# Designed miniproteins, single chains, part 21

Each design is a single chain, and the fold is of that chain. pLDDT is the mean over its residues in the fold that is shown.

## One batch from the design tools (miniprotein)

Design m751
Fold by ESMFold2-Fast:
Structure m751 (fold): chain A 76 residues (1-76)
Amino acid sequence: DKAKAAAENKAKSDEAKKAVLDSIKNGTAQTAKETTSKGLSILTGNEGRNKALGDEAGSAYNAKARDDVLKAYNDW
């Protein structure tokens, strides 16, 4: 969990991003919210931020806000 395995951390980050993006694009709002929160918890451990981003991903699924959330995730 400490930054000793940069390659492993990058792989987890890329996989978590892909799972979130795929969930938002292809899945449901519930799946996007859960995947976002869990993915971020693995990568950052910041519970508050992870919850907020999960809520945003879920809420944004059916609106333009979804695209804004996807852009934020791509920047992550």
Scores: mean pLDDT 55

Design m752
Fold by ESMFold2-Fast:
Structure m752 (fold): chain A 87 residues (1-87)
Amino acid sequence: DKLYNQALEKYKKGLEALENKDYELAIKYYKEAAELLEKVDENDPLLAIVYYNLSIAYKKLGKEELAAEYEKKAEEIIKKVGELKKK
């Protein structure tokens, strides 16, 4: 899948930026990855991971409300994926 592979590249660049403590660049790449993954599968486990990392990056910038929003989005996907595995 072209969009999924593009999302993976953006996610990896976001991780690199996060390791370098470039939180604004990490957010940029994670948002680009999330937008691509949302178009492929809104319940993809990678999308939950991307949202969780967005939460971490926003928290590092002191943007607690945005951090909480992305943490909630990640938790909602994890809950849905957990329910699907039980069926």
Scores: mean pLDDT 84

Design m753
Fold by ESMFold2-Fast:
Structure m753 (fold): chain A 78 residues (1-78)
Amino acid sequence: LSTGKSKEEFAAEVTRAMEELLEEMERAIKEGNMRKAAVLATAALLLAVAAEIENGELTPEQRELVERIRKLMEEAES
């Protein structure tokens, strides 16, 4: 079994990557590039799926990021 520290490091890396994708989504939306925003949202949601598969559940931080990504994606579709 992998060490718990390795799992924590993976979760932290996923959270950071999701935060970076969220920031890029906000930038894309501000620029009016809704297609880019949708692609970035999809990438961030796939990272969340990978984290859930690896750890069995999302961290509170990851769940918050998923909710925020979903809201921004709704804006990108509108």
Scores: mean pLDDT 77

Design m754
Fold by ESMFold2-Fast:
Formats: C-alpha cells, structure tokens, sequence
Structure m754 (fold): chain A 65 residues (1-65)
C-alpha cells in the first residue's frame, strides 16, 4: 500500500539522518528530519501525495549530503 511504502521511506530517511549526524553533518541531518516530520504529519492527515513528495525530498537531500 502507499501508506506502507511511505512509512518505510520515512524510516529509511530517519536512519540516513542519524548517520549524517554521526558524521558531523548536523545541518543536513536537521533538514532531512524536518522533512521527515512534515511527511509524517501529512501521512497522519491522510495526505499521501504530500507525504510522498516530502519523504522523497528528504531521501534526495540525504543522498546529496
């Protein structure tokens, strides 16, 4: 389901943010977590399209950092 896929991506982005923080990339980690938290709120509100866009942006930021 789309909800389950978004939840897995949120978990992935959260883990990547933790790794960035451990590497001293605190600004990037904070921005990834900001997007993750917004995606989680959108998911809780049933806005799956917004949640997907936000978590994909979080994953792209983590990959570029």
Amino acid sequence: SMRREILLDIASATMKALLLRLQGKEEAADEVMRLVNEAARALAAGDYERARRLVEEALRLAERA
Scores: mean pLDDT 90

Design m755
Fold by ESMFold2-Fast:
Structure m755 (fold): chain A 64 residues (1-64)
Amino acid sequence: GRERALAVVRERAPALAEELGVSPETVIRRAEQLLDAIEAGDEVALAVARHDDPRLYALVEEAL
């Protein structure tokens, strides 16, 4: 569920932030936004997230 996905993202945030060239806080915020989009069924936001952050998208889907 959402709580598990966020826990996994927080644990991986430093390494993923280095890979993506952003801060760990940005990774966590993007994950929260992605989870909100999943819950809302926002197909446009999901398509953007998959294109822009495919590694984060895969991590969130696998951890749900």
Scores: mean pLDDT 83

Design m756
Fold by ESMFold2-Fast:
Structure m756 (fold): chain A 59 residues (1-59)
Amino acid sequence: MSESLRERLEEAEERVRAGEVSLELEIEIGVLELAAAVEKDEEALERARELRRRLEELK
């Protein structure tokens, strides 16, 4: 996993943990999922999918 992708995932995880529900965060999670798929990083892809699932539960 790239350092940039890891940092962005950690930041998004913190925002979801804080209960943030925003279109900006939803877009960021989608971008992270796409980036993980392009890099073929299965761990990052699963983390992004888990974040999307958690965000949906907060809505």
Scores: mean pLDDT 80

Design m757
Fold by ESMFold2-Fast:
Structure m757 (fold): chain A 80 residues (1-80)
Amino acid sequence: AETVIDAKTGKATITVDGIKFEGKGAVSSAGGAGAAGESESGEYVALASGDAKTGEMSAALIDKKTGEIKHFEGTITVKE
């Protein structure tokens, strides 16, 4: 999984299991980072949480119809 946060605009892109999510993200001064987005189809939501200093993150992919949650590890990058 991959997350990119634009710290200036608060925009985020999350890519999980081949699905692209557009949404919002934030990073703290301590390096904690989080993002949330919805798939283009509207069928899925992704939530990402990680550390902008290490680049490591965990993501959850949520199926809005079934409530199924799949967990992924990945990378988070912050643009400043």
Scores: mean pLDDT 84

Design m758
Fold by ESMFold2-Fast:
Structure m758 (fold): chain A 87 residues (1-87)
Amino acid sequence: MEALRQGLFEDPALRELYEEYVRRSVEEGPEKAREEAREEIERLREEGLAAIAAGEGGSEAGLEGSVRTLELIAGLGIEEGEKLLRE
């Protein structure tokens, strides 16, 4: 879990998405936040894969791990996802 959390914070786009999801969950409620997050997670994954292919750094395995963590947070909710990232 720490490796996935580190990956999120090493990629500014993934970190920003996570922070935005947390903020939106507080402001708009977890259900709406999950819906919005799903689309952004998919878009960010495509952008991340394109950046890796262009040689801008990172790894496909690392990106997939980070994306799966965000998808899990979106599915389970902020509180449960945060606990998983901490462990």
Scores: mean pLDDT 60

Design m759
Fold by ESMFold2-Fast:
Structure m759 (fold): chain A 111 residues (1-111)
Amino acid sequence: MKPTPEQVELAYRLAVEMVTRAVDAMVQAKKEGKSDEEIREAAYRALSETVRKAMDAGVPDEVVALAAHLAGRGIDKAIEVIKTKSPEEARQAALDTVREEAERLLAGESL
């Protein structure tokens, strides 16, 4: 199903929150000396928590699913960037990825 522009805008806003919380969890895990796998697990745990909170708040399932997809792409980018670059560069890369994917959807491109 193709998302509406309104659904993309709502999903984008939620994805920014999801990515911000996930990157904060990754930064904390890296600071604690955790492995790359544990850093990834921390990010996706934070994502799952934000998904649950959004669903409990009554956000439509299709918006939550789209937001989680956009956030997941941002998180995967942040995981790669944080291996060699600063936490701020990882955060910016994640946010840029979410914005670019949302812009593609608004242009009618596939996910």
Scores: mean pLDDT 86

Design m760
Fold by ESMFold2-Fast:
Structure m760 (fold): chain A 88 residues (1-88)
Amino acid sequence: EWEKIIKELREKLEGLEQLVKQAEKEKKVHDKLIEEAKKLVKEVEEKIEEAKKKNASEEVIKELEELKERFEEILKKLEELKKKLEEE
């Protein structure tokens, strides 16, 4: 059921957002956090392709694409934060 997959991805997104907030407070970005964000972006991309192949509803595909954008935004923020901290 796509609802379950979307719920699980949203829970992973929330967990990642909490880790980003902690990294900002500590002024430290671990490589593992960036790798985890990259894995989650790839996971969502795979789910979007699977949804399209299985002719999932337009609503499901849209929700997955919105989740992908949010994970990509977090990844970009983490990479920029790490670069800024390394330049200090």
Scores: mean pLDDT 82

Design m761
Fold by ESMFold2-Fast:
Structure m761 (fold): chain A 93 residues (1-93)
Amino acid sequence: RGERLFREGRLEEAVREYEEEIKKDPNNAQAWLNLGDALFELGRLEEAAEYYKKAIELDPNFLPAYRNLARVLRELGRTEEAKKVLEKLESLK
């Protein structure tokens, strides 16, 4: 599955497997987070941000998605957006 491919560094294959998981269950917030993580490792930062946002839409209490979104927004230089995400994360702790 996608998690094994991700751990083996086979990131583009992991992306394809996570995309297939999402086709079967588009409400799986964890699969959207995993897809974002694989895209982040591939340097596809804008796409990673979009999929982390999707994970948060599906599960607004999903703390890992907020942390990973803030990180990718900082990498993109979107520092004010990253700050707002971190403020939201702190409000959920």
Scores: mean pLDDT 84

Design m762
Fold by ESMFold2-Fast:
Structure m762 (fold): chain A 65 residues (1-65)
Amino acid sequence: MPSTKEQISELAEKAFQAIAAGDLATAEELLAQLRELRDKSTDPEVKAQAETIIEVLEALIAEAR
């Protein structure tokens, strides 16, 4: 079973790939999963990592058409 940190990294990679492919619907779904992992985590370090990635992805999705 992947760790929460590994899950965040994998979801982020998939979201970046979806954005690059122009698949914003998939990118938004993956972003929602990242937000859920952030909200479910009780570890402040994991929350901070997820929040940073979420902010980057939100900016990229806003830039993409």
Scores: mean pLDDT 80

Design m763
Fold by ESMFold2-Fast:
Structure m763 (fold): chain A 66 residues (1-66)
Amino acid sequence: MSLFDNLLTALTASPYSLSTTLAALHDSGVVLDDEQLAQVRALLEEARRNGTSVEELARRIAELVA
């Protein structure tokens, strides 16, 4: 599966979950530094507050860590 597909599947099952998002990134072979982890966390919190779709959120996270 692509990184986007893994993130989309994970976020569909558990929207806005940091632990689920990090598990999907790990399963895709992505290792985050502290700055990238903070950016992913910020994207999830912003998406939760704004009602961002899981598809758009998955796309933004995949683009950030590509």
Scores: mean pLDDT 82

Design m764
Fold by ESMFold2-Fast:
Structure m764 (fold): chain A 71 residues (1-71)
Amino acid sequence: MSPELRKEVTFAVAVLAMAAALTALESQNGPEEKIEAAREAIDELVAMSKDPSVTEEEVRAFYRRRMEELK
């Protein structure tokens, strides 16, 4: 894959995984703090996808950190 396509796929996977975590938290009536954190993480990922200077590694690091906060 091209670096650009790999970065786009990484964003798509991160957003989908975070959306799945948000859905799980909402369906289980989880803590509002974690639901809000998941929503904020999705918004941040969408913002990062519009910034061409953001690297795939930065997206992965951000995603891992945010997922860690949700456990």
Scores: mean pLDDT 79

Design m765
Fold by ESMFold2-Fast:
Structure m765 (fold): chain A 80 residues (1-80)
Amino acid sequence: SKEDIKKELLEEGRRFLEFAKKNGYTKEQIENFVKTLIEAAKKLLSKEDVEEFGKEMIDYARKLGLDEIAEVIEKALKEY
């Protein structure tokens, strides 16, 4: 279902951000991965669900101290 897809993408995104921070990934590597997840969300979900997905990813990135990544996500959503 669409709800299962949205949940899976969100869980994958959150897990990646945690892993990337813990393992010292560069900002460029993190940006490339989150852009890929946003592109997947745009193809699989409605515009409203993409907006909600993006907001949750922004909130989580900021919670992890990845403010620069949160700004990348915000810009990608604004261009949609």
Scores: mean pLDDT 82

Design m766
Fold by ESMFold2-Fast:
Structure m766 (fold): chain A 92 residues (1-92)
Amino acid sequence: MVEEEQEAARRHNLELGRLLAEAARRAGDEELAEEAEELGREAARAAEEYIRAKAEGDEERAAEAARRLEELQERLKELAEKIAEELRKVLA
């Protein structure tokens, strides 16, 4: 169960980063693409750490991982908005 949840969380965050990177490359911004892939990897790691810490009953580690995941999700949202803006300029 824990390994399945970790794998699902890892896959989800890596896929999100990859999809944002593809959109950034369509907009002609390889720097944003690299940032998207990196944020996806960091979010995947934080999500896996959170799930494992919760399963182990380590409330302190779980809280720290949750806080990091929230921060990374906010950064991914900001990046997605920036990529969407750049993509609109190319598609207009």
Scores: mean pLDDT 84

Design m767
Fold by ESMFold2-Fast:
Structure m767 (fold): chain A 67 residues (1-67)
Amino acid sequence: MPKTVEVEATGEGPTKDSALLKALREMVEKARAAGLKNPVITINEVKFEKDGDKYKVTVKATATEAG
């Protein structure tokens, strides 16, 4: 079976897009830290929260080794 890990990442930014980009970057780094060389990220859940003038996002994903 291909190596697979569950990854959760959070991001914050002045827009939903900036918060999401931060979370996606952290997700790739966490997958690599878990031992994946070529992580393929499948996003399972995205949750946005608004806190004043900024957005927080929590992303849950499955990372699988591509080869």
Scores: mean pLDDT 80

Design m768
Fold by ESMFold2-Fast:
Structure m768 (fold): chain A 66 residues (1-66)
Amino acid sequence: PLTLNEPSPEALKEAFIAELKKRGLYDIAEAVEKIPDPREAIRKGGLIYQAYLDGNEEEVKKLLEE
C-alpha cells in the first residue's frame, strides 16, 4: 500500500486532467487521458502546459502530435 500522505500517480493524473478541463484546455486534457502510464501522462502534460503558458503554440502542437 502507498502512504496515505501522498496522492497516487493515478490520483495526480486525474487531478491534473480536472484542472486542465476547468481551464478550458480540453486538447491537453485529452492528450493526458490517452497516456496509460500516469507518471508519463503527468510529465508530458506538464511540458505541453508549460509551452501553453509560455505562448509557444508551435511546441504545444508538436507535443500534442507525439
Scores: mean pLDDT 79

Design m769
Fold by ESMFold2-Fast:
Structure m769 (fold): chain A 76 residues (1-76)
Amino acid sequence: SEDLEEEVRLALLAMQVAIFKRALERGQPLTEEDIELLKKYVEEAKEIAKRSTNPQVRADAEEIAKEGEELIEKAK
């Protein structure tokens, strides 16, 4: 189903955002390419949040987008 596919995609997005978060927490700078990837992940998560009728999927997508946006701001 679409919801299952979106849940899998959100899990992958969360993992990718977490990788960048760990890099920053360890004092490793994010490159401009990393920031552009984070922006794409944030936009994808926002799209899932808008499209999904599943409250849990929406909440998870919104949290991933929020975390990604916070990392982009910290990397500036």
Scores: mean pLDDT 84

Design m770
Fold by ESMFold2-Fast:
Structure m770 (fold): chain A 70 residues (1-70)
Amino acid sequence: AVAAALDALRAAAEAGDAEAAGDAAAALLNALPAELRDAAVPHLVAAIRATEAGDTEAALAAIDALAAVA
């Protein structure tokens, strides 16, 4: 479910776990309708990059933008 994948992505971002964030992002893309995937990708990339950088605030902001698309 989209909501469960978003929750997993938020948890990974808060933990600074880029690998878990990548797994959650893949689950979210698989759960999204095809027409929303292209709109979701930039926000997923931003969330993963911010998580890798340890920027929790930027990661959560990107996830909030992603939730608005999904």
Scores: mean pLDDT 81

Design m771
Fold by ESMFold2-Fast:
Structure m771 (fold): chain A 69 residues (1-69)
Amino acid sequence: GSSQRRQELLSLIGEILRIIGELIDLERQLEEAKKAGDQEKVAELEKKIAELKQRQQELMQQMQQLDKL
């Protein structure tokens, strides 16, 4: 029902906000690693950022599906 949809939407919003915070921290670390010339750490951080961006897209798609119902 609409009450269950609202709870699901709020949960998704909370997770998206958490991921945004993690992405900001990782992007900061990535810039520091690039400045240090740590190519191995750059590759590791880029992979983690890509995985989180994919998860963010999945959550945003779930929100869009919720709005269609």
Scores: mean pLDDT 83

Design m772
Fold by ESMFold2-Fast:
Formats: C-alpha cells, sequence, structure tokens
Structure m772 (fold): chain A 62 residues (1-62)
C-alpha cells in the first residue's frame, strides 16, 4: 500500500537530495527515512527526494 500526503506549507530544497514542495502539492511517501525525514515523490512534478515530515499531512494509506 502507498501512503499519500499533502504539503501543508512551501518547502525549498536546501540540499541536493531534498525535494522542493509548494503548499497543496500531493506526494507519494516512498520511505520513512528517520523520525524527521521521508523520501517522497511529488505527483505534480514526478520528482523524488527527502522532505521534513513536519511539512506533510498524511491523507491516505493505499
Amino acid sequence: MEMIAEAVMDYTATKDDELSLKKGDIVKVEEIVNSDFVKATNLKTGKTGLVPITVLKLLSKS
């Protein structure tokens, strides 16, 4: 099952492995890397990277 989350705020990637998001972007959570970061794919852009878990709101488990 895939997990879908929504960006609750804009986030600008500060490192090469991070993903930039805009508020309202829907992402697929690929992996929970640690307590602070997840690896996610932005469904709007198709890009994958690390994002802070605090910028995401979980919408569904699929």
Scores: mean pLDDT 79

Design m773
Fold by ESMFold2-Fast:
Structure m773 (fold): chain A 87 residues (1-87)
Amino acid sequence: MKEELLEKIRKLLEEKNESEKTIEEIINFLKLAAEKYGNIVLELALHYLELLPKSRKVTLDDILNHLKTNLNIPEEEAKELKEEAKK
């Protein structure tokens, strides 16, 4: 379920001691991307975060680049989603 995946992602970001601003930007980005590309976006983001060491900080750009590589998202679409997530 989409909400369960988003909550698990949020918990992993909190365990990494990411700022609330960074967590909200990433969660908003993932919500927008999942609406456009499906729940596979959330599954890929969760898998990426689970593979990273707990001490390794993540940015919105790290998540975006991982999704671009795995889902072949066009650069322009990725840029638009990123800007929308920051509002």
Scores: mean pLDDT 80

Design m774
Fold by ESMFold2-Fast:
Structure m774 (fold): chain A 88 residues (1-88)
Amino acid sequence: SEAEKLLREGEELFKQGKLEEAKELYEEALRLARKAGDVELEAEALENLGRVYEAQGKLEEAARLYAEAEALRADTTAVADAVAKVLE
């Protein structure tokens, strides 16, 4: 998907220390993931944005982004676990 491509391109920019350019690609990936309802891709984009803020020393912003990503993954995992338990 386009969002997955943007995450990959952003990761390459992040590795090069191009934090603002990586941030722009991750923000666009987040927008596309939210529009598509892709919760896993949304969580990945939020985690990557958190890494950018952490690298910039914006630790409170990074913590909020990581918490939002963890909450999305936890909800997805909880739903999957609940469905599995009902079927057994």
Scores: mean pLDDT 80

Design m775
Fold by ESMFold2-Fast:
Structure m775 (fold): chain A 71 residues (1-71)
Amino acid sequence: SEAERLAAEGDAAEAAGDYRKAGELYERAAEASTDPAVRAEYYRKAAAAYAKAGDLKKAGRAAEKAVAAAA
């Protein structure tokens, strides 16, 4: 699926140390997902990646989206 492709690209970006790009790709994977649990998981991955990148504002927003998606 599109979501799985984007998540795989996010995993590759994280392995390369490009945490900002990984966060962006995980957010896009969440947006491409229709299952609330899967969306929440990708938003959590985005939040963790943004935190590793030092972007605490984007990390916080992604974490809020994860909570909203799980509700």
Scores: mean pLDDT 89

Design m776
Fold by ESMFold2-Fast:
Structure m776 (fold): chain A 87 residues (1-87)
Amino acid sequence: SNVTQQLYNQAQQSFQNMRNYGQQARSQSSPDMQQQIDAAISMGGANPYVGSDRFYQLGDQSSPDVQNILNQAGDYSRQRGDLIDQR
C-alpha cells in the first residue's frame, strides 16, 4: 500500500540520519571511541533499538558536545525501529 511505502521511506531516512550523526560524532572522537561508534552504527542497522541504546551509552561516556550528537544518532535509530513496528 502507499502507507507501507511511506513508512519504508521514512525508516530509510531515519537510518541515513542515524549514520550521518554517528559519523559526525566519530569525526570528533578518539580512535577507541571511533571503533565503538562504528559498532553502534552496525548494531543500529541490524536492530534499531539495540543501536539506540548503544549510542546513548556511548554518549554518557563522551564530552557534552559529542553526547548531543550521539543522542541524535540514538534518537534516529529508535525512530527507525518505531516506523518498522508500525507496519
Scores: mean pLDDT 87

Design m777
Fold by ESMFold2-Fast:
Structure m777 (fold): chain A 56 residues (1-56)
Amino acid sequence: MREEGLRLAREAGRLFAQGRYDEADRLVRRAMELLRTVLPPAEAAELVRRAVSEAL
């Protein structure tokens, strides 16, 4: 779950770089859903933010 969520967040970062905002937003939401099953909401949000930023 954690690795899959991070993979989706990084993919979202790449889509943001391409200007594909709707698809990127969908992946961010899915990544948050997966990470929140194993992490507190605040920590999940921070990991998604960092993964998106690293991939952007």
Scores: mean pLDDT 81

Design m778
Fold by ESMFold2-Fast:
Structure m778 (fold): chain A 68 residues (1-68)
Amino acid sequence: MEKEKRLEELTKEAAELLARGDLAGLAALISERFADAGSEEEKIALIKAMNKARGEKSASGAEVGKLA
């Protein structure tokens, strides 16, 4: 269950880096995981997890962007 654990860990770290605004760290993390990914399926899963994390952040940002 290596891939499942790794995907969960990546999603968590990506979300933390996004919350900190560390885009360079996020890019480095993704690049490292992609280079170390043994299969195309794993690479696709990494992209999906990243997009999911970004999607949730964008939804939260809708309230913050309101003039108040």
Scores: mean pLDDT 64

Design m779
Fold by ESMFold2-Fast:
Structure m779 (fold): chain A 59 residues (1-59)
Amino acid sequence: MSDEEIKEELLEKLRRGEITPEELRELAEKYGLSKEEILEIEVEVGVEELVRAVERVFP
């Protein structure tokens, strides 16, 4: 399994609400993802949350 595949799987689980951001970090460490890959995941989650927040305020 590639690091990219692991990253996408974790992001999908997070989007489904199956795991929390904290659990995502633990799983990423377990799978041996680099600090940079973990940061990229966190940035992507943050951007998605920002977009959703804007959509709720501006319907």
Scores: mean pLDDT 72

Design m780
Fold by ESMFold2-Fast:
Structure m780 (fold): chain A 70 residues (1-70)
Amino acid sequence: SLEDMIAELERLVREAKELAEKGDYEGAIELLERALELARQLQTVDPTIGAVAIHEIEELLEEVKEKKEE
């Protein structure tokens, strides 16, 4: 369901943030890439919710990748 997809996406993002706080940027990137794939699926079901999710995850992914390269 749409609600289950949103809950899974929120879980992946939360876990990615926790991994990034611990310095596990590689693990965080893997979870964010999974979340991004799910957000793209959400966009096909609900374009508005999906677009917002994609934007949020892309911003987080960019931040984590920048920290990994430092």
Scores: mean pLDDT 85

Design m781
Fold by ESMFold2-Fast:
Structure m781 (fold): chain A 66 residues (1-66)
Amino acid sequence: MLEKEIEEGLAAIAAGVEGIIARKAGVPEEEVEKIVEETVRLAREKSAKEAVRHAKELTEKAIKEK
């Protein structure tokens, strides 16, 4: 269980950073919260690596669309 807890923690930190970037770039708070929630979910279901990659992709897409 320790490995999973560490992966969730790392994903949460990464999602927090991406959320700050997205918010500063003008992404709505609602979308920022969605990015964070999906990132933590993916860390639980897959891995921190996959979760971080997904968080970056969602953040870049949200910024690019604005």
Scores: mean pLDDT 74

Design m782
Fold by ESMFold2-Fast:
Structure m782 (fold): chain A 62 residues (1-62)
Amino acid sequence: SREEIEKKYREATTPPLEELERKIAEAEALNLDPAIAEKAREQMALIRETGERVLQAQLSKL
């Protein structure tokens, strides 16, 4: 079902997104190069965009 597919992808994407959020907070707390935090934010956006595209592709196969 649609709901089961959506749940599976949310469960797969949530942990890496939380890990990247922690890395951003750590980099900012340590006053690291802003490019490090920016790259992490870019990776989060990629995970969200890729996850959405994969989700839509799986739903279209139903």
Scores: mean pLDDT 78

Design m783
Fold by ESMFold2-Fast:
Structure m783 (fold): chain A 85 residues (1-85)
Amino acid sequence: MKDRLLAEAAANLTEARQLASQINKETAEQVGLALKNLDDLEKAIEYVEKAIELAKQEKENPELAKKVIELLEEAKEYLKKAKEL
């Protein structure tokens, strides 16, 4: 169960990182740090939350930013569920 939740989180974070790189390098870097810290779920969640805050500041590509935020919120839920196991 935990491995599946981490795989789902990693998939969403990977897609979010690719899309975020088209908007803001700093957002993509925070997502990359979350991916590097999947063995430390509390740290990974912190990086995802920082990426969400940065994505919310995007005004030039609001539709793309919304997709990034949706993927990051889903990844955050998977990480939180994995932490409870």
Scores: mean pLDDT 84

Design m784
Fold by ESMFold2-Fast:
Structure m784 (fold): chain A 56 residues (1-56)
Amino acid sequence: APELKLDLSSDADESTKLRALLPLVPDPAARQQVQQLLDAGRDDDALKVLQGFSRA
């Protein structure tokens, strides 16, 4: 659906999803890094860190 407003809502949902994955990250250093990136509003960078664990 060509709804630009839904795209903006997806960004907020993505941040929520990434924060929900935080306690599932086994490495405390990586978990801290993801938290710092999310706190800085760098959701894309936080996702990249999480994708690194998913690829393993």
Scores: mean pLDDT 66

Design m785
Fold by ESMFold2-Fast:
Parts: C-alpha cells; sequence; structure tokens
Structure m785 (fold): chain A 86 residues (1-86)
C-alpha cells in the first residue's frame, strides 16, 4: 500500500540519520534534525521537495559529510515518490 511504502521510506531515512548522527557536530545535528523533520512532514503530506528547498537544505550544511548525507536522503525521497506515482 501507499501508506506501507511511505512508512518504509520514513524508517529508511531514520536509519540513515541515526547512522551519521554520531559523526555530526552539535550545530549540524540541530540543522539535520530540522531538515529531517521537514522531509518527514513532506512525505506524510504527499508533497515533493522543491529545487529551492533542496538548495536551502544544502546551503545550511557546512561539512561534506552533511551535504552528501542530505543529497542521499533527497535522492532516495524523490526516487521513491516517483515510484508511488507510477
Amino acid sequence: SEEERRNELIETIKKIYDAVKPFLTPEEKAQFEKIYNKIIDKIKNGERLTDEEVEEILASLKSPLGKQTALSIIDLVRREQERLEA
């Protein structure tokens, strides 16, 4: 079901965040938590991230690890949302 796939996507994102969280600075953890919550809310509401929102997310993160993690999550979300619409 769409609900099951949405919940699976949310759990996958949570696992990615939990895996990288120990390697982030306290400032990056706070920023990532805001990003995480925004992405989860978008998924729950069936909304897509805009290109402007993606640029804002990447600009808010200073480290290569933070930026690459955010890109990986965004790519996963966009790919899975396309599958839900197919």
Scores: mean pLDDT 79

Design m786
Fold by ESMFold2-Fast:
Structure m786 (fold): chain A 60 residues (1-60)
Amino acid sequence: AEEKRLEERARAIAYTASALREIGLEIDRELGLPAPPVQPDVEVEEAKKRLLEERKKAAE
């Protein structure tokens, strides 16, 4: 149950970060800068990992 909540929060955080990054890439495009490829799955997994570590730390 708690793991599902952390997973949903991780997805929400990753989604918000992706949206902000997309805006940044659009600005970079106007400036003529090349954008590196980004894998969204990596960001979701990283967010999950961080939330799990934060949870363990908070539990103590």
Scores: mean pLDDT 67

Design m787
Fold by ESMFold2-Fast:
Structure m787 (fold): chain A 78 residues (1-78)
Amino acid sequence: MDDSMRLGDEGSRINDQTPGPHNKQGSEFARRGSLYASNGDTDGSVEFFDEGARYSEMGGNDEGSRLFRRGMDLTRRD
């Protein structure tokens, strides 16, 4: 859980370095994923990290997308 939240936050920081509506939306979804993970809502966390990854890919931030997908995997393991 804590590791998935950390990866969501790091991916959001990388997204914030690239301006654009897709990267901004990806960061917002990933931060929601981290909040859902913190509340123990695994399904909600996975859904929002997946949306964050898709928007990050559309914004050209493959590294942010990769970190969000790792966050999903760690959330599902916890």
Scores: mean pLDDT 73

Design m788
Fold by ESMFold2-Fast:
Structure m788 (fold): chain A 80 residues (1-80)
Amino acid sequence: MFSPTELRILELLVDNPDRALSAREIAERTGVSQSTARRNLKVLEGLGLVERVPGGRYRLKDRELAKEVIENERKMKERL
């Protein structure tokens, strides 16, 4: 089960597949605190969806799985 914040982080990273984003940038762009962003990033890292890279930045580890999660969210919105 994914939280709204986890899904928003995945959407952000899917839109930037060749960029590693800092927890600060992710927090600013998702509208949450840096501590909230880091906690959600740790969950996504444990699921194999994101990875931490040198410089305190995060990127997608499994882009196709992340896209599948986002697609499922979009399908739910289309039914509303």
Scores: mean pLDDT 77

